Designed miniproteins, single chains, continued (4). Designs and how they scored, part 47

Each design is a single chain, and the fold is of that chain. pLDDT is the mean over its residues in the fold that is shown.

## One batch from the design tools (miniprotein)

Design m13615
Fold by ESMFold2-Fast:
Structure m13615 (fold): chain A 115 residues (1-115)
Amino acid sequence: SSMKELYRLIALTVYTAAGIVTAGRNHPEVQKLEAEVKKNNPSLLPLLEKLTEIFRNTGDIMEVIKYALKELGLEEALKGLEDVLNGKDPEGRKKLLELLENGSIIEVIEKLIEL
């Protein structure tokens, strides 16, 4: 579905921002991630720069994800994530923590679609 593709692009952009901050833009894997963002949707490049700034300033990947969801008008996904973070969804919190331990930011963002 088009929504699943959008969430994958958002997750890729968030993951790329984290890679830029933690490994640097000169890292070969980060260069591959930036190329993939540019290939799939070059209109996300300004968002990538803003997400990189937020992660650099906060060190908090959840703030990066929240910003991306807000900027793209994904209000239901943002509310679902905030409910998990604020303890209003204990089952969602458990699932999110399991995904963060075992998986990818892509899987985390995709799971937020289902909320």
Scores: mean pLDDT 76

Design m13616
Fold by ESMFold2-Fast:
Order: sequence, then structure tokens, then C-alpha cells
Structure m13616 (fold): chain A 88 residues (1-88)
Amino acid sequence: MEKVEKLKEEALSLIETDPEKAEKLGQEIYKIALEAAKAGDAELAEYAMRAAGEVAVAYLLSQGKEEEAEKAREAFEKVIEKLKKMAE
């Protein structure tokens, strides 16, 4: 959790100044989500997936890609709903 929070905060702070680094940090969070899901840590997987989605959407909006940002939001929400069921 704490590592994901720090990565998300850093990524969001870099969206305007270093969008490529922000995207790479978002990808790191996404990998944490996938590894947590494989390990059966559904709570960490859901949290990290939400953080990765937030960074991805912010990045796309900063690039003027509003349609892609909305599609990304929907895709991440769909994955999060599946992970949420695992966390029950």
C-alpha cells in the first residue's frame, strides 16, 4: 500500500513536467497490481489497479486524449470490479 501511494503521488506530480516518467511510474504500479493478484493479495491488487488507472487517465488527459482517457477509465473500472469480488 505505502509504496503504491508514493509511486502514485510522484507520477501525478510529474504529469505536466515529465509525462514520460509519470507513464513509466504508472506502469510500475500496474505491475504491482498484477503481481499482487497472482499472489492472492486481492486488496493490494485492487488498490494498485485504482492507482494505475488514475495515473493512466491523468496522463491521457494531459496529452489532450479525452476519448482515450474515458476508455481507459472504463477498462480499469471493469478490472477493479473483478478484483473487488476477490477481496470479499
Scores: mean pLDDT 82

Design m13617
Fold by ESMFold2-Fast:
Structure m13617 (fold): chain A 87 residues (1-87)
Amino acid sequence: TKIAIRDQNGNLLATIELPFELAEAPTTESPISEAKQTVSHLVITKDGKAVEVKVDIDVEKKTLTDPNGNVYSADLKIGQTLTLSLA
Protein backbone atom coordinates (compact mmCIF):
# COMPACT_ATOMS: atom_id res chain seq x y z
CA THR A 1 0.00 0.00 0.00
CA LYS A 2 1.29 3.47 -0.96
CA ILE A 3 0.62 7.03 0.18
CA ALA A 4 1.18 9.89 -2.26
CA ILE A 5 2.40 13.27 -0.97
CA ARG A 6 1.56 16.26 -3.17
CA ASP A 7 2.20 19.98 -2.94
CA GLN A 8 -0.49 22.70 -3.10
CA ASN A 9 -0.44 22.59 -6.93
CA GLY A 10 -0.87 18.79 -7.07
CA ASN A 11 2.75 17.98 -7.95
CA LEU A 12 3.86 14.56 -6.65
CA LEU A 13 6.69 14.96 -4.10
CA ALA A 14 6.96 11.44 -2.70
CA THR A 15 5.30 8.02 -2.73
CA ILE A 16 5.57 6.18 0.59
CA GLU A 17 5.29 2.40 0.93
CA LEU A 18 3.50 1.40 4.15
CA PRO A 19 4.47 -1.84 6.01
CA PHE A 20 0.78 -2.73 6.66
CA GLU A 21 -2.43 -3.29 4.70
CA LEU A 22 -5.05 -0.53 4.61
CA ALA A 23 -8.85 -0.56 4.44
CA GLU A 24 -9.07 3.27 4.33
CA ALA A 25 -6.63 6.13 3.80
CA PRO A 26 -8.49 9.45 4.15
CA THR A 27 -6.93 12.50 2.49
CA THR A 28 -5.01 14.73 4.92
CA GLU A 29 -4.22 18.38 4.19
CA SER A 30 -1.39 19.80 6.30
CA PRO A 31 -0.20 23.42 6.19
CA ILE A 32 3.56 23.98 6.50
CA SER A 33 3.93 26.54 9.29
CA GLU A 34 7.53 25.86 10.42
CA ALA A 35 10.90 25.25 8.71
CA LYS A 36 11.11 21.85 10.45
CA GLN A 37 7.80 20.09 10.94
CA THR A 38 6.36 16.60 11.44
CA VAL A 39 3.12 15.92 9.56
CA SER A 40 0.84 13.14 10.85
CA HIS A 41 -1.46 11.21 8.51
CA LEU A 42 -4.03 8.82 9.98
CA VAL A 43 -4.86 5.64 8.04
CA ILE A 44 -7.20 2.75 8.83
CA THR A 45 -5.80 -0.79 8.66
CA LYS A 46 -7.85 -3.69 7.25
CA ASP A 47 -8.69 -4.63 10.87
CA GLY A 48 -10.25 -1.19 11.49
CA LYS A 49 -7.38 0.21 13.57
CA ALA A 50 -6.25 3.81 13.19
CA VAL A 51 -2.48 4.16 12.63
CA GLU A 52 -0.50 7.42 12.53
CA VAL A 53 1.96 7.81 9.64
CA LYS A 54 4.56 10.51 10.40
CA VAL A 55 6.50 12.45 7.78
CA ASP A 56 9.34 14.84 8.68
CA ILE A 57 9.76 18.01 6.63
CA ASP A 58 12.85 20.23 6.48
CA VAL A 59 12.13 23.30 4.34
CA GLU A 60 15.69 24.70 4.53
CA LYS A 61 17.31 21.40 3.44
CA LYS A 62 14.48 20.77 0.93
CA THR A 63 13.88 17.25 2.25
CA LEU A 64 10.98 15.04 3.25
CA THR A 65 11.63 11.89 5.35
CA ASP A 66 9.12 9.04 5.44
CA PRO A 67 8.51 6.62 8.36
CA ASN A 68 10.71 4.00 6.61
CA GLY A 69 13.71 6.39 6.77
CA ASN A 70 13.67 7.23 3.05
CA VAL A 71 14.69 10.83 2.25
CA TYR A 72 13.12 12.61 -0.71
CA SER A 73 14.12 15.91 -2.30
CA ALA A 74 11.17 18.29 -2.09
CA ASP A 75 11.24 22.07 -2.60
CA LEU A 76 8.71 22.90 0.13
CA LYS A 77 7.89 26.40 1.40
CA ILE A 78 6.34 27.74 4.58
CA GLY A 79 2.72 28.70 3.88
CA GLN A 80 2.12 25.85 1.41
CA THR A 81 -0.28 22.97 2.08
CA LEU A 82 0.73 19.33 1.68
CA THR A 83 -1.82 16.69 0.68
CA LEU A 84 -1.36 13.06 1.77
CA SER A 85 -3.67 10.52 0.08
CA LEU A 86 -3.81 6.90 -1.04
CA ALA A 87 -1.66 6.51 -4.17
Scores: mean pLDDT 79

Design m13618
Fold by ESMFold2-Fast:
Structure m13618 (fold): chain A 75 residues (1-75)
Amino acid sequence: MIFEEIEKIEKLPEGEQESRYVQLLSKLKKMPKTEEIEEARERIEERLKELITKRLTSAVDAALEKSKERLKLLE
């Protein structure tokens, strides 16, 4: 059942959750649009946005710091 798969993913480390949610969301997009599937998609999309935002924020912070160091070398 879809909700059982979500529950299993939630028990995984955050680093594994993103890839598993992407795989599950891809499967759900190919399934008939039922109330349960739409509810599951909304839950997955919300959690996936949270995980991606957290990862991207960390990556952007690192990239900004690296860019600041490069700018200092030009002065």
Scores: mean pLDDT 76

Design m13619
Fold by ESMFold2-Fast:
Structure m13619 (fold): chain A 74 residues (1-74)
Amino acid sequence: SRLSPEEFAELLLEVARKTLELAKKGELPIDKALQQLNSIRAQLERLAPELPPELRARVEAELDRIYAELKSLG
């Protein structure tokens, strides 16, 4: 089965959340977590034109929250 753009955006957010949790547990270095989040942001930016505006705004806000939490760790 192929993911829709909306399903793929949600999957990317789940990976971002998991990246943050691994960093919080000390299982992933903060610099590597940041690199992974940067890759996820780039993928979401490519996907953004295919997303409904409300979902795009929510995804951007959630990713910004994850970045802020990651930066608070170091």
Scores: mean pLDDT 86

Design m13620
Fold by ESMFold2-Fast:
Structure m13620 (fold): chain A 82 residues (1-82)
Amino acid sequence: SAAAEASEKTVAIWREALTAVLEEMRDKIPPELYAEAMAVLDDPAATLDQLLAAWERVLATLSPEQRAEAKALLRRKVAELQ
């Protein structure tokens, strides 16, 4: 259905955007949490909710300034992929 196709496209966009942002922010993220987040992103069965949960766990470890930067990078990357 069109709704299922839209959902698959949304998941693909968020997966690509989150992967790009996490790679750019790699040196700011604790190595174990980076590995956990990338494992979720590398799982083709991962749902959008699971991708966003992994993202929120990473954001929780960042400073307020780093969180603002990460969110700005994510917004830009999602916009580029739409």
Scores: mean pLDDT 83

Design m13621
Fold by ESMFold2-Fast:
Structure m13621 (fold): chain A 83 residues (1-83)
Amino acid sequence: KLELLEKAIELVKRRVGLDEVPEELKEAYRAVARRVQEAIREIAEKYGFNRDISDYNEEELEEIAKEAERLAEEKWKELREEA
């Protein structure tokens, strides 16, 4: 089922909404999207960002985005290993 996971990762990277995701990929898409949300939360907590996104400056948001992207890739690697 690694093929379905890779397709779901591509759709999440392209910011495709769940409504546009094929039925056979929806579970994989939800798993992949959840990892992105987890990565964002963990990076925000690490940098002490416990507020609404609008309360952070542009430099902080850019740093969070870069770290969250890297962490999401690590989480997706774990999903690939489980598939």
Scores: mean pLDDT 73

Design m13622
Fold by ESMFold2-Fast:
Structure m13622 (fold): chain A 101 residues (1-101)
Amino acid sequence: STEEVTYEVVTLIMGELVVRSPDGGDWLPLADVEALLREWAAGDPALAALVERILARVRERIAELGLDPDTVPASLFQEVLREAFLENPEAARRLLERMTG
């Protein structure tokens, strides 16, 4: 299902980023988020375009909330990912395949 694929891909992305977080996962360095998402989307122009939209939405939300532009709360990033992949289930499936295969 769209919901199941979205849950799986978001869980894997968050798991990878939380392990790399210096404080155990309450916040994520935006540079690390950008680098990993772009790496996973490499060679797929449609997925790369979605990643850039996700990153733009994260930056927009950070600015709206008056937060530090170099970091993103893990909960905010997770919500942006969930919304983006629910709207783009084919991209969620392709990213899941890239991360697991």
Scores: mean pLDDT 83

Design m13623
Fold by ESMFold2-Fast:
Structure m13623 (fold): chain A 65 residues (1-65)
Amino acid sequence: SAAEVLEKFRRDGEAAVAYVKEKAPELKEAFKAQLRGLAAAMRAAFPELAAEIEALEAELLAALE
């Protein structure tokens, strides 16, 4: 379901943020660009979840700072 896709995006995103912060801070800017691109693609694919995807994107980007 779309909700399962959103939950997987959250889990994978949180794991990737943790990895970048702890192990690969040099990848932060590249990861931000990839995350924004993925979030935009997901909003296009699941417009009914656009607000939730946008909120999660903002949350993950903020967690990288």
Scores: mean pLDDT 85

Design m13624
Fold by ESMFold2-Fast:
Structure m13624 (fold): chain A 92 residues (1-92)
Amino acid sequence: NEVNRRLTEASRILSEEIRDLKEGRITLEEAKERVRKRGKELGFPQEVIDELIRALEEVDKLIREGRLSPEKVGEIATRTMSKIQKVLDKEK
C-alpha cells in the first residue's frame, strides 16, 4: 500500500528529526531543510512537508521553553500523523 509506505516514511522522518532536535545535534532550520529535501525526494505532497515542518516548529518551541516531555512529543506526533494521513488519502 503506497499510502501506508509514505505514512511510515513520514513517521520515521518525524521521529528522527525530533530526536536530533531534542539532543541538540541539529538546529530547527537544518531540520526543516532536511525535511524539505527528503520529502521532495520521496514524492511527498507539499502539504505533508508543511505538516512535518509545523511539528518540528512546535517541538523546537517546547525545547526552548523547557517544556518538552515524552507526552507532548506523543501528542504532536499523533496529531501530525493524523493530518498527514488525511492529505495522503486525498492524493489516492
Scores: mean pLDDT 85

Design m13625
Fold by ESMFold2-Fast:
Structure m13625 (fold): chain A 68 residues (1-68)
Amino acid sequence: MEKEREERRRKALEYAQGLISRALTEAPDGEKARQIAEEGIQRAKEMDPELAPEVRKLAEDTLARELA
């Protein structure tokens, strides 16, 4: 059922989004922030491989913008 796919994707996005937010707020520098974000992307890929590219784009765009 598509509802189960939506729930899985939502959980993957929530997890990655949380890690990205944490990377931006708790990391001492941009390199550390990127490392934390990459962990989130890798985890999202393990939970739902189809969603990993979207999560990666969000993380890279957000970090580039915030760390500029």
Scores: mean pLDDT 71

Design m13626
Fold by ESMFold2-Fast:
Structure m13626 (fold): chain A 94 residues (1-94)
Amino acid sequence: SEELRRRAAELLRRAAELARAAGPIAEGAAELLEEAAEAVEEGNLKKANILLVSAMLALVGARIDRELRGESTELLDEALRLALEAGRALDEAE
């Protein structure tokens, strides 16, 4: 579904914005999320899925770092939620 692919790309870009807002620790995750959105728009769902998994691992790492430092994880938690929602949309798009 083109609609599901468009939704996935929008969710990935929004997740990237939240990751950037979380600060430098999540910048690598934001870049991977943007690359995943581009892969979705190109119709390369396999590449998008690999990039999304890598981005989610990077977000989890950033979240753990902030939690250990006593810093807010709210932006990273929301970025992870949107990334997971994007993954579901990609699965439904086949």
Scores: mean pLDDT 88

Design m13627
Fold by ESMFold2-Fast:
Structure m13627 (fold): chain A 97 residues (1-97)
Amino acid sequence: SEEFEKLLKEAEEKYKELEKLPEPEREEKKREFVYELTLRALEHAEEEFRREIERNGAEELLARIDAAIEEYRAAGADPATIALLEAVREKVRELAA
């Protein structure tokens, strides 16, 4: 979509500017930016999640997300990855309510 393409272009420019920052600020700001970008991408995906829920129900989708969270926890995934998956789960739950 046009909105998503614009988001990606703005993200690319921002990420390029972050590369000019000194360490350790550079890596910290990059991590924060990637997290924020992912949340915005989830907002854009909201209509697709809504359509999937309306067609097939939220129960199966939530079960798949929960299984993924447990798999990533068992594998020792970093807290940021787990938080991202939990944000996806919460978004699906909100759309299903």
Scores: mean pLDDT 72

Design m13628
Fold by ESMFold2-Fast:
Structure m13628 (fold): chain A 75 residues (1-75)
Amino acid sequence: MSKETVDKQLAFIDAQEARLDAVLQRARDELARAKARSPEEGRRAEEVLAGIQAQGDRARASLAERREEVLKEAE
């Protein structure tokens, strides 16, 4: 594919990865606040964080596969 198309696809992937990082960071911040409120809220926030991490890991795997496909098409 063209360099312009490759650059656009990679920029999209980078933006999606940044969004996943932001979501995970917000969940970590909420965990810290929840632990400060009570151990029970801390446990619930840990479960939420674990779910967000699991979803994020799957999304990152999909984005990594797309990045590899884009780079192979650029060769």
Scores: mean pLDDT 83

Design m13629
Fold by ESMFold2-Fast:
Structure m13629 (fold): chain A 75 residues (1-75)
Amino acid sequence: MATPEQREAAYEVAKTGSLEGAQKASDAATRLGGRMPAEVAQQAAIAGRKAHYSDETIAEGLAEAVEGAWRGGAE
């Protein structure tokens, strides 16, 4: 089960672009069933930059992608 602290770390990586927060989100996904949100977050950022999205849009997309990834893994 993901803790509020692990969720905060995922949101922090989305805002700052830090990889360290993504690692904490990855651990949360493992507890829920074994998916790596860090990889999903990184791919979303790369795709957003290629599509010429704004930094704010990319940050919001990353936060949503990370939350969906660890939750989806449990299903």
Scores: mean pLDDT 51

Design m13630
Fold by ESMFold2-Fast:
Structure m13630 (fold): chain A 71 residues (1-71)
Amino acid sequence: MSPEEEAELAVEAARELVAELRANPAASAREVAVKLTAAQIWAVAAAFNGAEEEARELIAEARRAADAALA
C-alpha cells in the first residue's frame, strides 16, 4: 500500500467515526471517548502519510462532534 493510499484509507476511517459521533447524541461518555480516540488515531495516521491538513481538520471535527454528543 502506498503512503497516498494509506492516507486516503485513514482519512475515510476518521470521517466514518466522526459521522458516528454526530449520529448518536445519546451515546455514553465511554462510547464517545472510544470513538473520539479512534478518530484521532486515524487522523494522526493520515498525517504521517502526508494528509496533514485533512488530519488537522478531522481532529477538530471529531472534538466538536464529541462535545455535541456529550452536551
Scores: mean pLDDT 82

Design m13631
Fold by ESMFold2-Fast:
Structure m13631 (fold): chain A 82 residues (1-82)
Amino acid sequence: MEKAEEEKKAEEIEKEMLELHKEAREAHPEAADLDAIQEKMAPRIEEIEKKLEESKKLKPAERAKVEAEIFKEMLEIMLEST
């Protein structure tokens, strides 16, 4: 079977994220350009994605630790960006 099913899920997620993005910009117009923030975060996001991929190879307990580390890193990025 083609990736049609996966493609539909990705499209739905993308639409949902776009709506949330729009609402966030409306709620916080004083916030900096989100695109500029994403550019600053790009190297760190790449590291997070690599960690997520590596976590798939791990046992559930180790996987949970990696996910916790990623969550902490995301919080630090948000605090630095805001």
Scores: mean pLDDT 64

Design m13632
Fold by ESMFold2-Fast:
Structure m13632 (fold): chain A 85 residues (1-85)
Amino acid sequence: SLPKKPEELAEVAEKFAEEYEKLGLEKLAEAYRKAAELLKKGKIAEARIIVNEAAYEEAIDKVPEEEREEVRKLYEEEIERLRKE
């Protein structure tokens, strides 16, 4: 189960930033770091907007077409986790 407190969600976001950085998805990694800061302040909606924009940009600009499906999967899993709480 995902953490229920904003501070704990921020820790999850920081972990995803590290994972995306390992995949070479720098825009998405940076967005998750910024999202973690927003989540620590309880600004969940703002955090989600930043992640949504970065995920789209990363899929279009940074990855080969055959890897875009995997990027989309990671994006969808992350957004679903944030929504479920």
Scores: mean pLDDT 72

Design m13633
Fold by ESMFold2-Fast:
Structure m13633 (fold): chain A 75 residues (1-75)
Amino acid sequence: IDDPVATARRIVDAAMEAHGLAPDEERVEMTVAVVAGTLADVSELDEAVIRRIAAIVEAGLGAERPLTPVVRAVL
């Protein structure tokens, strides 16, 4: 991934739009940072990594429904 931070921002924005989530700015920024770090540390984007990113976004944004399809659509 050429830009992990930009990719993480797109994932978080897509998740907020898809589920109508409006967390505070600090929560959004922390979630983006954790997702970007995960993307920077992986050598490949396999299903396990996609599910891990979805779990991070779900926990970070307080989503009650799975975000795996949204994360996969952005990646």
Scores: mean pLDDT 80

Design m13634
Fold by ESMFold2-Fast:
Structure m13634 (fold): chain A 89 residues (1-89)
Amino acid sequence: GVAKKIEELGKKAVKAILEGNIEKAREYGIEAGMLALDAVPDSKILEMIGLTLRIIGIVEDVELGGDREAAAKEFEEIIKEMVKIVKES
């Protein structure tokens, strides 16, 4: 299902963050966010946009020299929230 695909993309993005592969982290993160946005009802769109923007911001912070382990942990928590919203939609 879509929730499982988002979780798998999130795990790949977290691995890419830890490895410093910013291009792949951004690619997987954007794909996860787009899938999540497509999977939620109108009442959840603004919340899901907010979570997607936070994911993009985390990848940007890592590109600018931010702590990769802290970023990976925050990214994982946002993906868990996205997956929860999609499963409850």
Scores: mean pLDDT 89

Design m13635
Fold by ESMFold2-Fast:
Structure m13635 (fold): chain A 63 residues (1-63)
Amino acid sequence: VEEIVEASVEALKKLIEKAKSEEEKEEYLKNTLSQLLAELRSLGVTDEELIREALERVKEAAK
C-alpha cells in the first residue's frame, strides 16, 4: 500500500511539473486519485481510513 501511494505521489508531481495550465493539473489529480483508488481496491484494501489517508497524501502533492 505505502509503495503504491508513494508511486502515485511521485507520478503526480512529475505530471504537475509538466502541466501548462491549472486545468491540466486538475485533470492529472483526478486521474491519479481514480487510479490510486482502483489499485487499492484491487489489492483488497477496504479500510476507509487508510484509503482516505492515501487520497489525502496525493492531494497534498498537487499543492
Scores: mean pLDDT 77

Design m13636
Fold by ESMFold2-Fast:
Structure m13636 (fold): chain A 66 residues (1-66)
Amino acid sequence: SDRFRRLLMETSRRLSDAKSQEEIDKIVEEFKQRIEDFPQEERDRALAVLTVLVKDKLARLEEEKK
């Protein structure tokens, strides 16, 4: 859906701009709240995509700390 696609794009951008794990956690919590009204199938897809985006972002932050 358009709402789903827009949310993913906005979340991806916010994750790219995040400077700390605390900021990432806040973005994840807000994302989870926003998808509560979605059908279960769309929520499962959203969480799967979010997991990949968060993993990629955390890996980049870990590389910067090394």
Scores: mean pLDDT 81

Design m13637
Fold by ESMFold2-Fast:
Structure m13637 (fold): chain A 87 residues (1-87)
Amino acid sequence: MMEAILKALEEANAAFLKEQEPLVKELLEEKDEEKRKELLEELNEKVFEESTRLLAALRNRKLPEEELAPEELEAARAEIEASLAAS
């Protein structure tokens, strides 16, 4: 049960990273400081949203493609924010 969820989460994470490759490449090749800042903020927002979604799925024993309630997403987001604040 848990092993299947973890494998699905690993696959979803790998797919997400591959989807973000063009944005990462654009960020690395961008020479304008303001544009780089905008791209970095976009990437950070996408990473935070995906991390929140995957954590919510894991905490609620759901597959990444399953519908997550807003409350489940909010709980995961709060957990990530608390972990970052504690660091």
Scores: mean pLDDT 77

Design m13638
Fold by ESMFold2-Fast:
Structure m13638 (fold): chain A 85 residues (1-85)
Amino acid sequence: MLLRNVDLLRLLGFGYYSQGKYDLAYEYFLLTLEGIREESKTDPELALEQAKLLKKQVEKYMGDTEVGKKILKEIDELIEEIEKK
C-alpha cells in the first residue's frame, strides 16, 4: 500500500518526538493536520479516520506532554471542523 502524504508527515512527527526534537515534532504534526484538512475537501470520511488515528496515537505516546496537549487541542478543533461540513 502506498503511504499517503499525511501518513508520512505523521511518522516524521513521531520520529522527531522520539529524538527529543519537540519543536520539529509539533511542526510536522501541524503539517499532518493541514494535510488532513485538505483531504477533508474531497474525502471527509477518510480525513476523519486520519484525524482520529493521530489523536489515538498522540494520546497513547505523548498525551501527558506539553506538545501532546497542544496537538490534541488542534486535532479536536479539526475533527469538529470536518464534522460540521
Scores: mean pLDDT 81

Design m13639
Fold by ESMFold2-Fast:
Formats: sequence, C-alpha cells, structure tokens
Structure m13639 (fold): chain A 66 residues (1-66)
Amino acid sequence: HVLTEEAGRAAVEGLRAAGDEEGAELAEKVIRQHVGKPVAEAVAAAGRLGSAAAATAIWDASQEHG
C-alpha cells in the first residue's frame, strides 16, 4: 500500500493537534519524499529520523485513509 497525500495531511494535522510541532515538521519532510511510495518506507524513515510519534501518526493515518 502506498502513502497518499490525504493520509499524509491527516498525520501532520494529528501531530499538530496533539501539540507535537517538531513531530509534525519531521512528518511533513518524510511525507514529501514518500507520497506514492510504500507506507512502510515512510514509517521506517520517520523512525530513523528519531520520531516514533511521526512514524505512528503516518501508519495510523494510512490505515484510516488508505
């Protein structure tokens, strides 16, 4: 399954709503590089960059919107 722009936006907005602006900025960067690519690659990239919260948000949004 590929990361969609809709799932990416939902992940970023969820992180911002939770008050995690640093996680949201990291997620935006990962999403720009991974839209149209496997969700697992985006999740792994967010984890490597040090944000478990961004990785979880990208995964959860992809299950809800993809």
Scores: mean pLDDT 84

Design m13640
Fold by ESMFold2-Fast:
Structure m13640 (fold): chain A 114 residues (1-114)
Amino acid sequence: SLAEEAVEHAEEAAEKAREAKRLAEEAPALPEAVRAQIVTLLEAAAEEARRAAEAARRGDLEEALRHLESARAALEAALGLARQTPATPEEIIRLIEEALEEVREAIEAARRAR
């Protein structure tokens, strides 16, 4: 179902955000302040995507959409900061872009499931 698709994409977004966070924590060339900001944003994105999946599982698609929009905002902020920082590994940028794609797919599925 579309609700199940929203759950699947939201869970994949959370996993991608967690992996990007792990890589950012381990990135020796990232300045400490930038690393802390990226890590915080990715942690927020992963948590919001996880909450979106839980809301979608309950059939609360309006709550799921609010959490997905919060996850998207956090991921977009993290992506902007990562792209502005030359020392950011390309793998981190790729994972954030993939997480954003998953959030967009989750939003579309949730909207159609309403």
Scores: mean pLDDT 91

Design m13641
Fold by ESMFold2-Fast:
Structure m13641 (fold): chain A 73 residues (1-73)
Amino acid sequence: SEAEIWKEIEKLIDEYLEELKKKGIITEEEAEEAKKIVMERLNSTSYSAEEKLEELKEIIKTIKEQIEELEKA
């Protein structure tokens, strides 16, 4: 359902922001503000919930891979 897809979107955002907080890259306040901005932006687009989820997954995957490579260098 669309509600289940939105729950998955929120979970991906929460997990990514939590990872950034654990690494000391962002503060708790910055994470809360970032989540609000991202959720508001996603809600304002004309894309389907499924399209938003797939694009968000790809973006997060790319960022995580780049951070991991930088940590190994």
Scores: mean pLDDT 75

Design m13642
Fold by ESMFold2-Fast:
Structure m13642 (fold): chain A 55 residues (1-55)
Amino acid sequence: SQSAVEAYLEALREVQASSDDTDVARVEELMLKAAEEKLSPEAVEQLRRYVAELR
């Protein structure tokens, strides 16, 4: 759902605010893998696009 994507984005923003680039990239990858199990492929792709925009 849209709200699930938004929850993942909020968590990623928090990590980005408190971590260096290496740690952020690692956490982003782990969270995207977790999202793939719970979200549709379309929602995961939307999340990936939003993560790219944050950079």
Scores: mean pLDDT 69

Design m13643
Fold by ESMFold2-Fast:
Order: structure tokens, then C-alpha cells, then sequence
Structure m13643 (fold): chain A 61 residues (1-61)
């Protein structure tokens, strides 16, 4: 899953329709599925599974 696809998953889960990525990090720890951390322009941090596009967590800043 690309960062662009992860942003679309975040929008489907409640990010603003016009939200942009301010910062992104692919997290790939041993024994864990890889996931994207996305900071969106609406001030929210999303964790998105990099294989399925499932939104795992949401935190407002």
C-alpha cells in the first residue's frame, strides 16, 4: 500500500476530504505488520495498515 492509498483510507475513516499529508513514516518492526503513520493537514495522526489499508488508530493533535 502506498502513502497515497493510505491517505485515501484515512479519508474514508474521517479525515477531511481535502486533507494532505504533512508527514508520513512507514513503520516496519520485527513481528508486526507494516503500517503507515500519516500526519494530515487537518491536524490528525492516523495509523494505517500498509497491507490492507485498515485504519488502526486515530489521534487528534
Amino acid sequence: LTVEEALEAAKAAGAAPDAEVLGSLLVSDPGQRPYWLLLTSDGTLYAVDAETGEVLARAEL
Scores: mean pLDDT 78

Design m13644
Fold by ESMFold2-Fast:
Structure m13644 (fold): chain A 74 residues (1-74)
Amino acid sequence: SAEAAEEAVELAWIAAGSETGGKPTGEDIANTILKAGLEKAVKGDPEHAKAYLKSLGFSDEEAEYVVEYVLKNG
């Protein structure tokens, strides 16, 4: 669902941010999604996961990279 995809991205953003002490990169978020086992939520609604990443200030290219990485490696 859209809500599950958005929540997966938000949880990964919070977790990655707490580890780095700053704004996490798209790669940090993608790896955190995979490590936390949240890939199924992203796979269920990749377009809403991408939109939510963009709402967090990521570029179109960065948001696409995160989603594609999760789809390929999850």
Scores: mean pLDDT 82

Design m13645
Fold by ESMFold2-Fast:
Structure m13645 (fold): chain A 73 residues (1-73)
Amino acid sequence: SMPSEDEVQASLALMILGIGKTEVKRGKLEVARETVEELERWAEEAREKGLEEAAEVARRSAEELRKLIEEAE
């Protein structure tokens, strides 16, 4: 069976978080901050579309990445 749009968007948010975590580990904090802004935009767009899982995953991913950036400063 095909995954739902919500499941696909949630999975993409997790991949973006993974990229952001790698950028933090490499000291690329400005790029990681841009990734936080992208995840926050994704969360808003997902919420507007009624994609509840994607919205929650994107929001949590943005929070997690923001905390990692703060810890790396």
Scores: mean pLDDT 87

Design m13646
Fold by ESMFold2-Fast:
Structure m13646 (fold): chain A 74 residues (1-74)
Amino acid sequence: TSKEELVAEIEELIAELERKAKLIKDPEQRARVLRAVEGARALLASLADSTSEDAKTLLRVARGELRKTLESTP
């Protein structure tokens, strides 16, 4: 998987989590989802100019974490 594909997948997961967060009635669960989105955005910004395999590994980890967050979100 290319860095560009990983970034695109993460951006789509962020967008979906933001849409779902607006529908969450539990304020603690909503805050948890928004914190995950915030962290993912910060990671994308910090890795914008990085082309290393370590950067790809961090992006794969972030993608997995966002997917888990999405699966646990009602």
Scores: mean pLDDT 82

Design m13647
Fold by ESMFold2-Fast:
Structure m13647 (fold): chain A 83 residues (1-83)
Amino acid sequence: MTVATGVVEEVEEVAPGVTRVVVRLDEPADFQPGQEVVLRNLDTGAEYEATVAHVDKEGRRVVLTVDGETELRPGDRVVIEEK
């Protein structure tokens, strides 16, 4: 089960009810596009179901698609857990 911590870099509503979240991981992790994950805000404890949309070549930046709006903001500490 893949688990990684990171910092939110970007949060954008890309379509009605669809939010794109970019997370910079503290350490590279082997996430794959299409993978279902749970994104948890470490400060608030709020959890979001997300799908991995993109991972950079170094495994350091992960782009997640979240259904709905989030309370996430750039700078938030998060954990990403494989579902």
Scores: mean pLDDT 81

Design m13648
Fold by ESMFold2-Fast:
Structure m13648 (fold): chain A 83 residues (1-83)
Amino acid sequence: MEKITYYDLPDGRKVIEIETDDGFIVRVTGPRSVPDEVLEQLAREALKRIEAGRDPSVVSAEVTRRLRELGGDDRVGMGPMEV
């Protein structure tokens, strides 16, 4: 079953991580002002689009742009996590 983890960073950002049944991890880093539900929606939609054959670089760029519009800086975005 997929696993979802939320945590805060000390610099005013927060992170959602979704781990798939295959052990693939997607991490979305956004500003703390964005609700967890919004970050989860962005992460889940990005994962589904990538699984559907969308270019991961395009999906990552779109998620990053949306997070910046929501008050993120250059440190927000989407990427894989090293465990």
Scores: mean pLDDT 72

Design m13649
Fold by ESMFold2-Fast:
Structure m13649 (fold): chain A 68 residues (1-68)
Amino acid sequence: GLSLEKALELAERSAKLQGREPTEEDYEIAEAVARGEIPDTEAGKVAAEVGRVLLRIGDELDAELAAA
């Protein structure tokens, strides 16, 4: 998983990109993703989705770094 600090920063960035402020739910999901946990709730499904988005962002950043 990602470090907690990095996961929280990405959650904040994701919320702002959607034109909204991050909520407590966004932070809880980021914390779960950082721990490698998938909560057994509707939030758990969102955490899995956030995990996929974070991996994609990481891949894009790695590709950008390799290209530079």
Scores: mean pLDDT 65

Design m13650
Fold by ESMFold2-Fast:
Structure m13650 (fold): chain A 69 residues (1-69)
Amino acid sequence: MSDEQLEKIKELLIEKLGLSEKEAESAVEHLRKNPSDAAIELLIRTAGRDYGKPEEAEEVLEEVKKLLE
């Protein structure tokens, strides 16, 4: 996973799900170490649940999968 892809994922987590910059950086660092589809899905869905935006998390997941293609 490239640094540009990770930066875009960070931006989506902050803008669409409302994560803080620190939380988004932690999430991106986790994905850098474990760049699997399962890890991405779990992380984004968990963030959507925790921040009360489960529908927006589904949209973010679709955008992230498109970025990683």
Scores: mean pLDDT 81

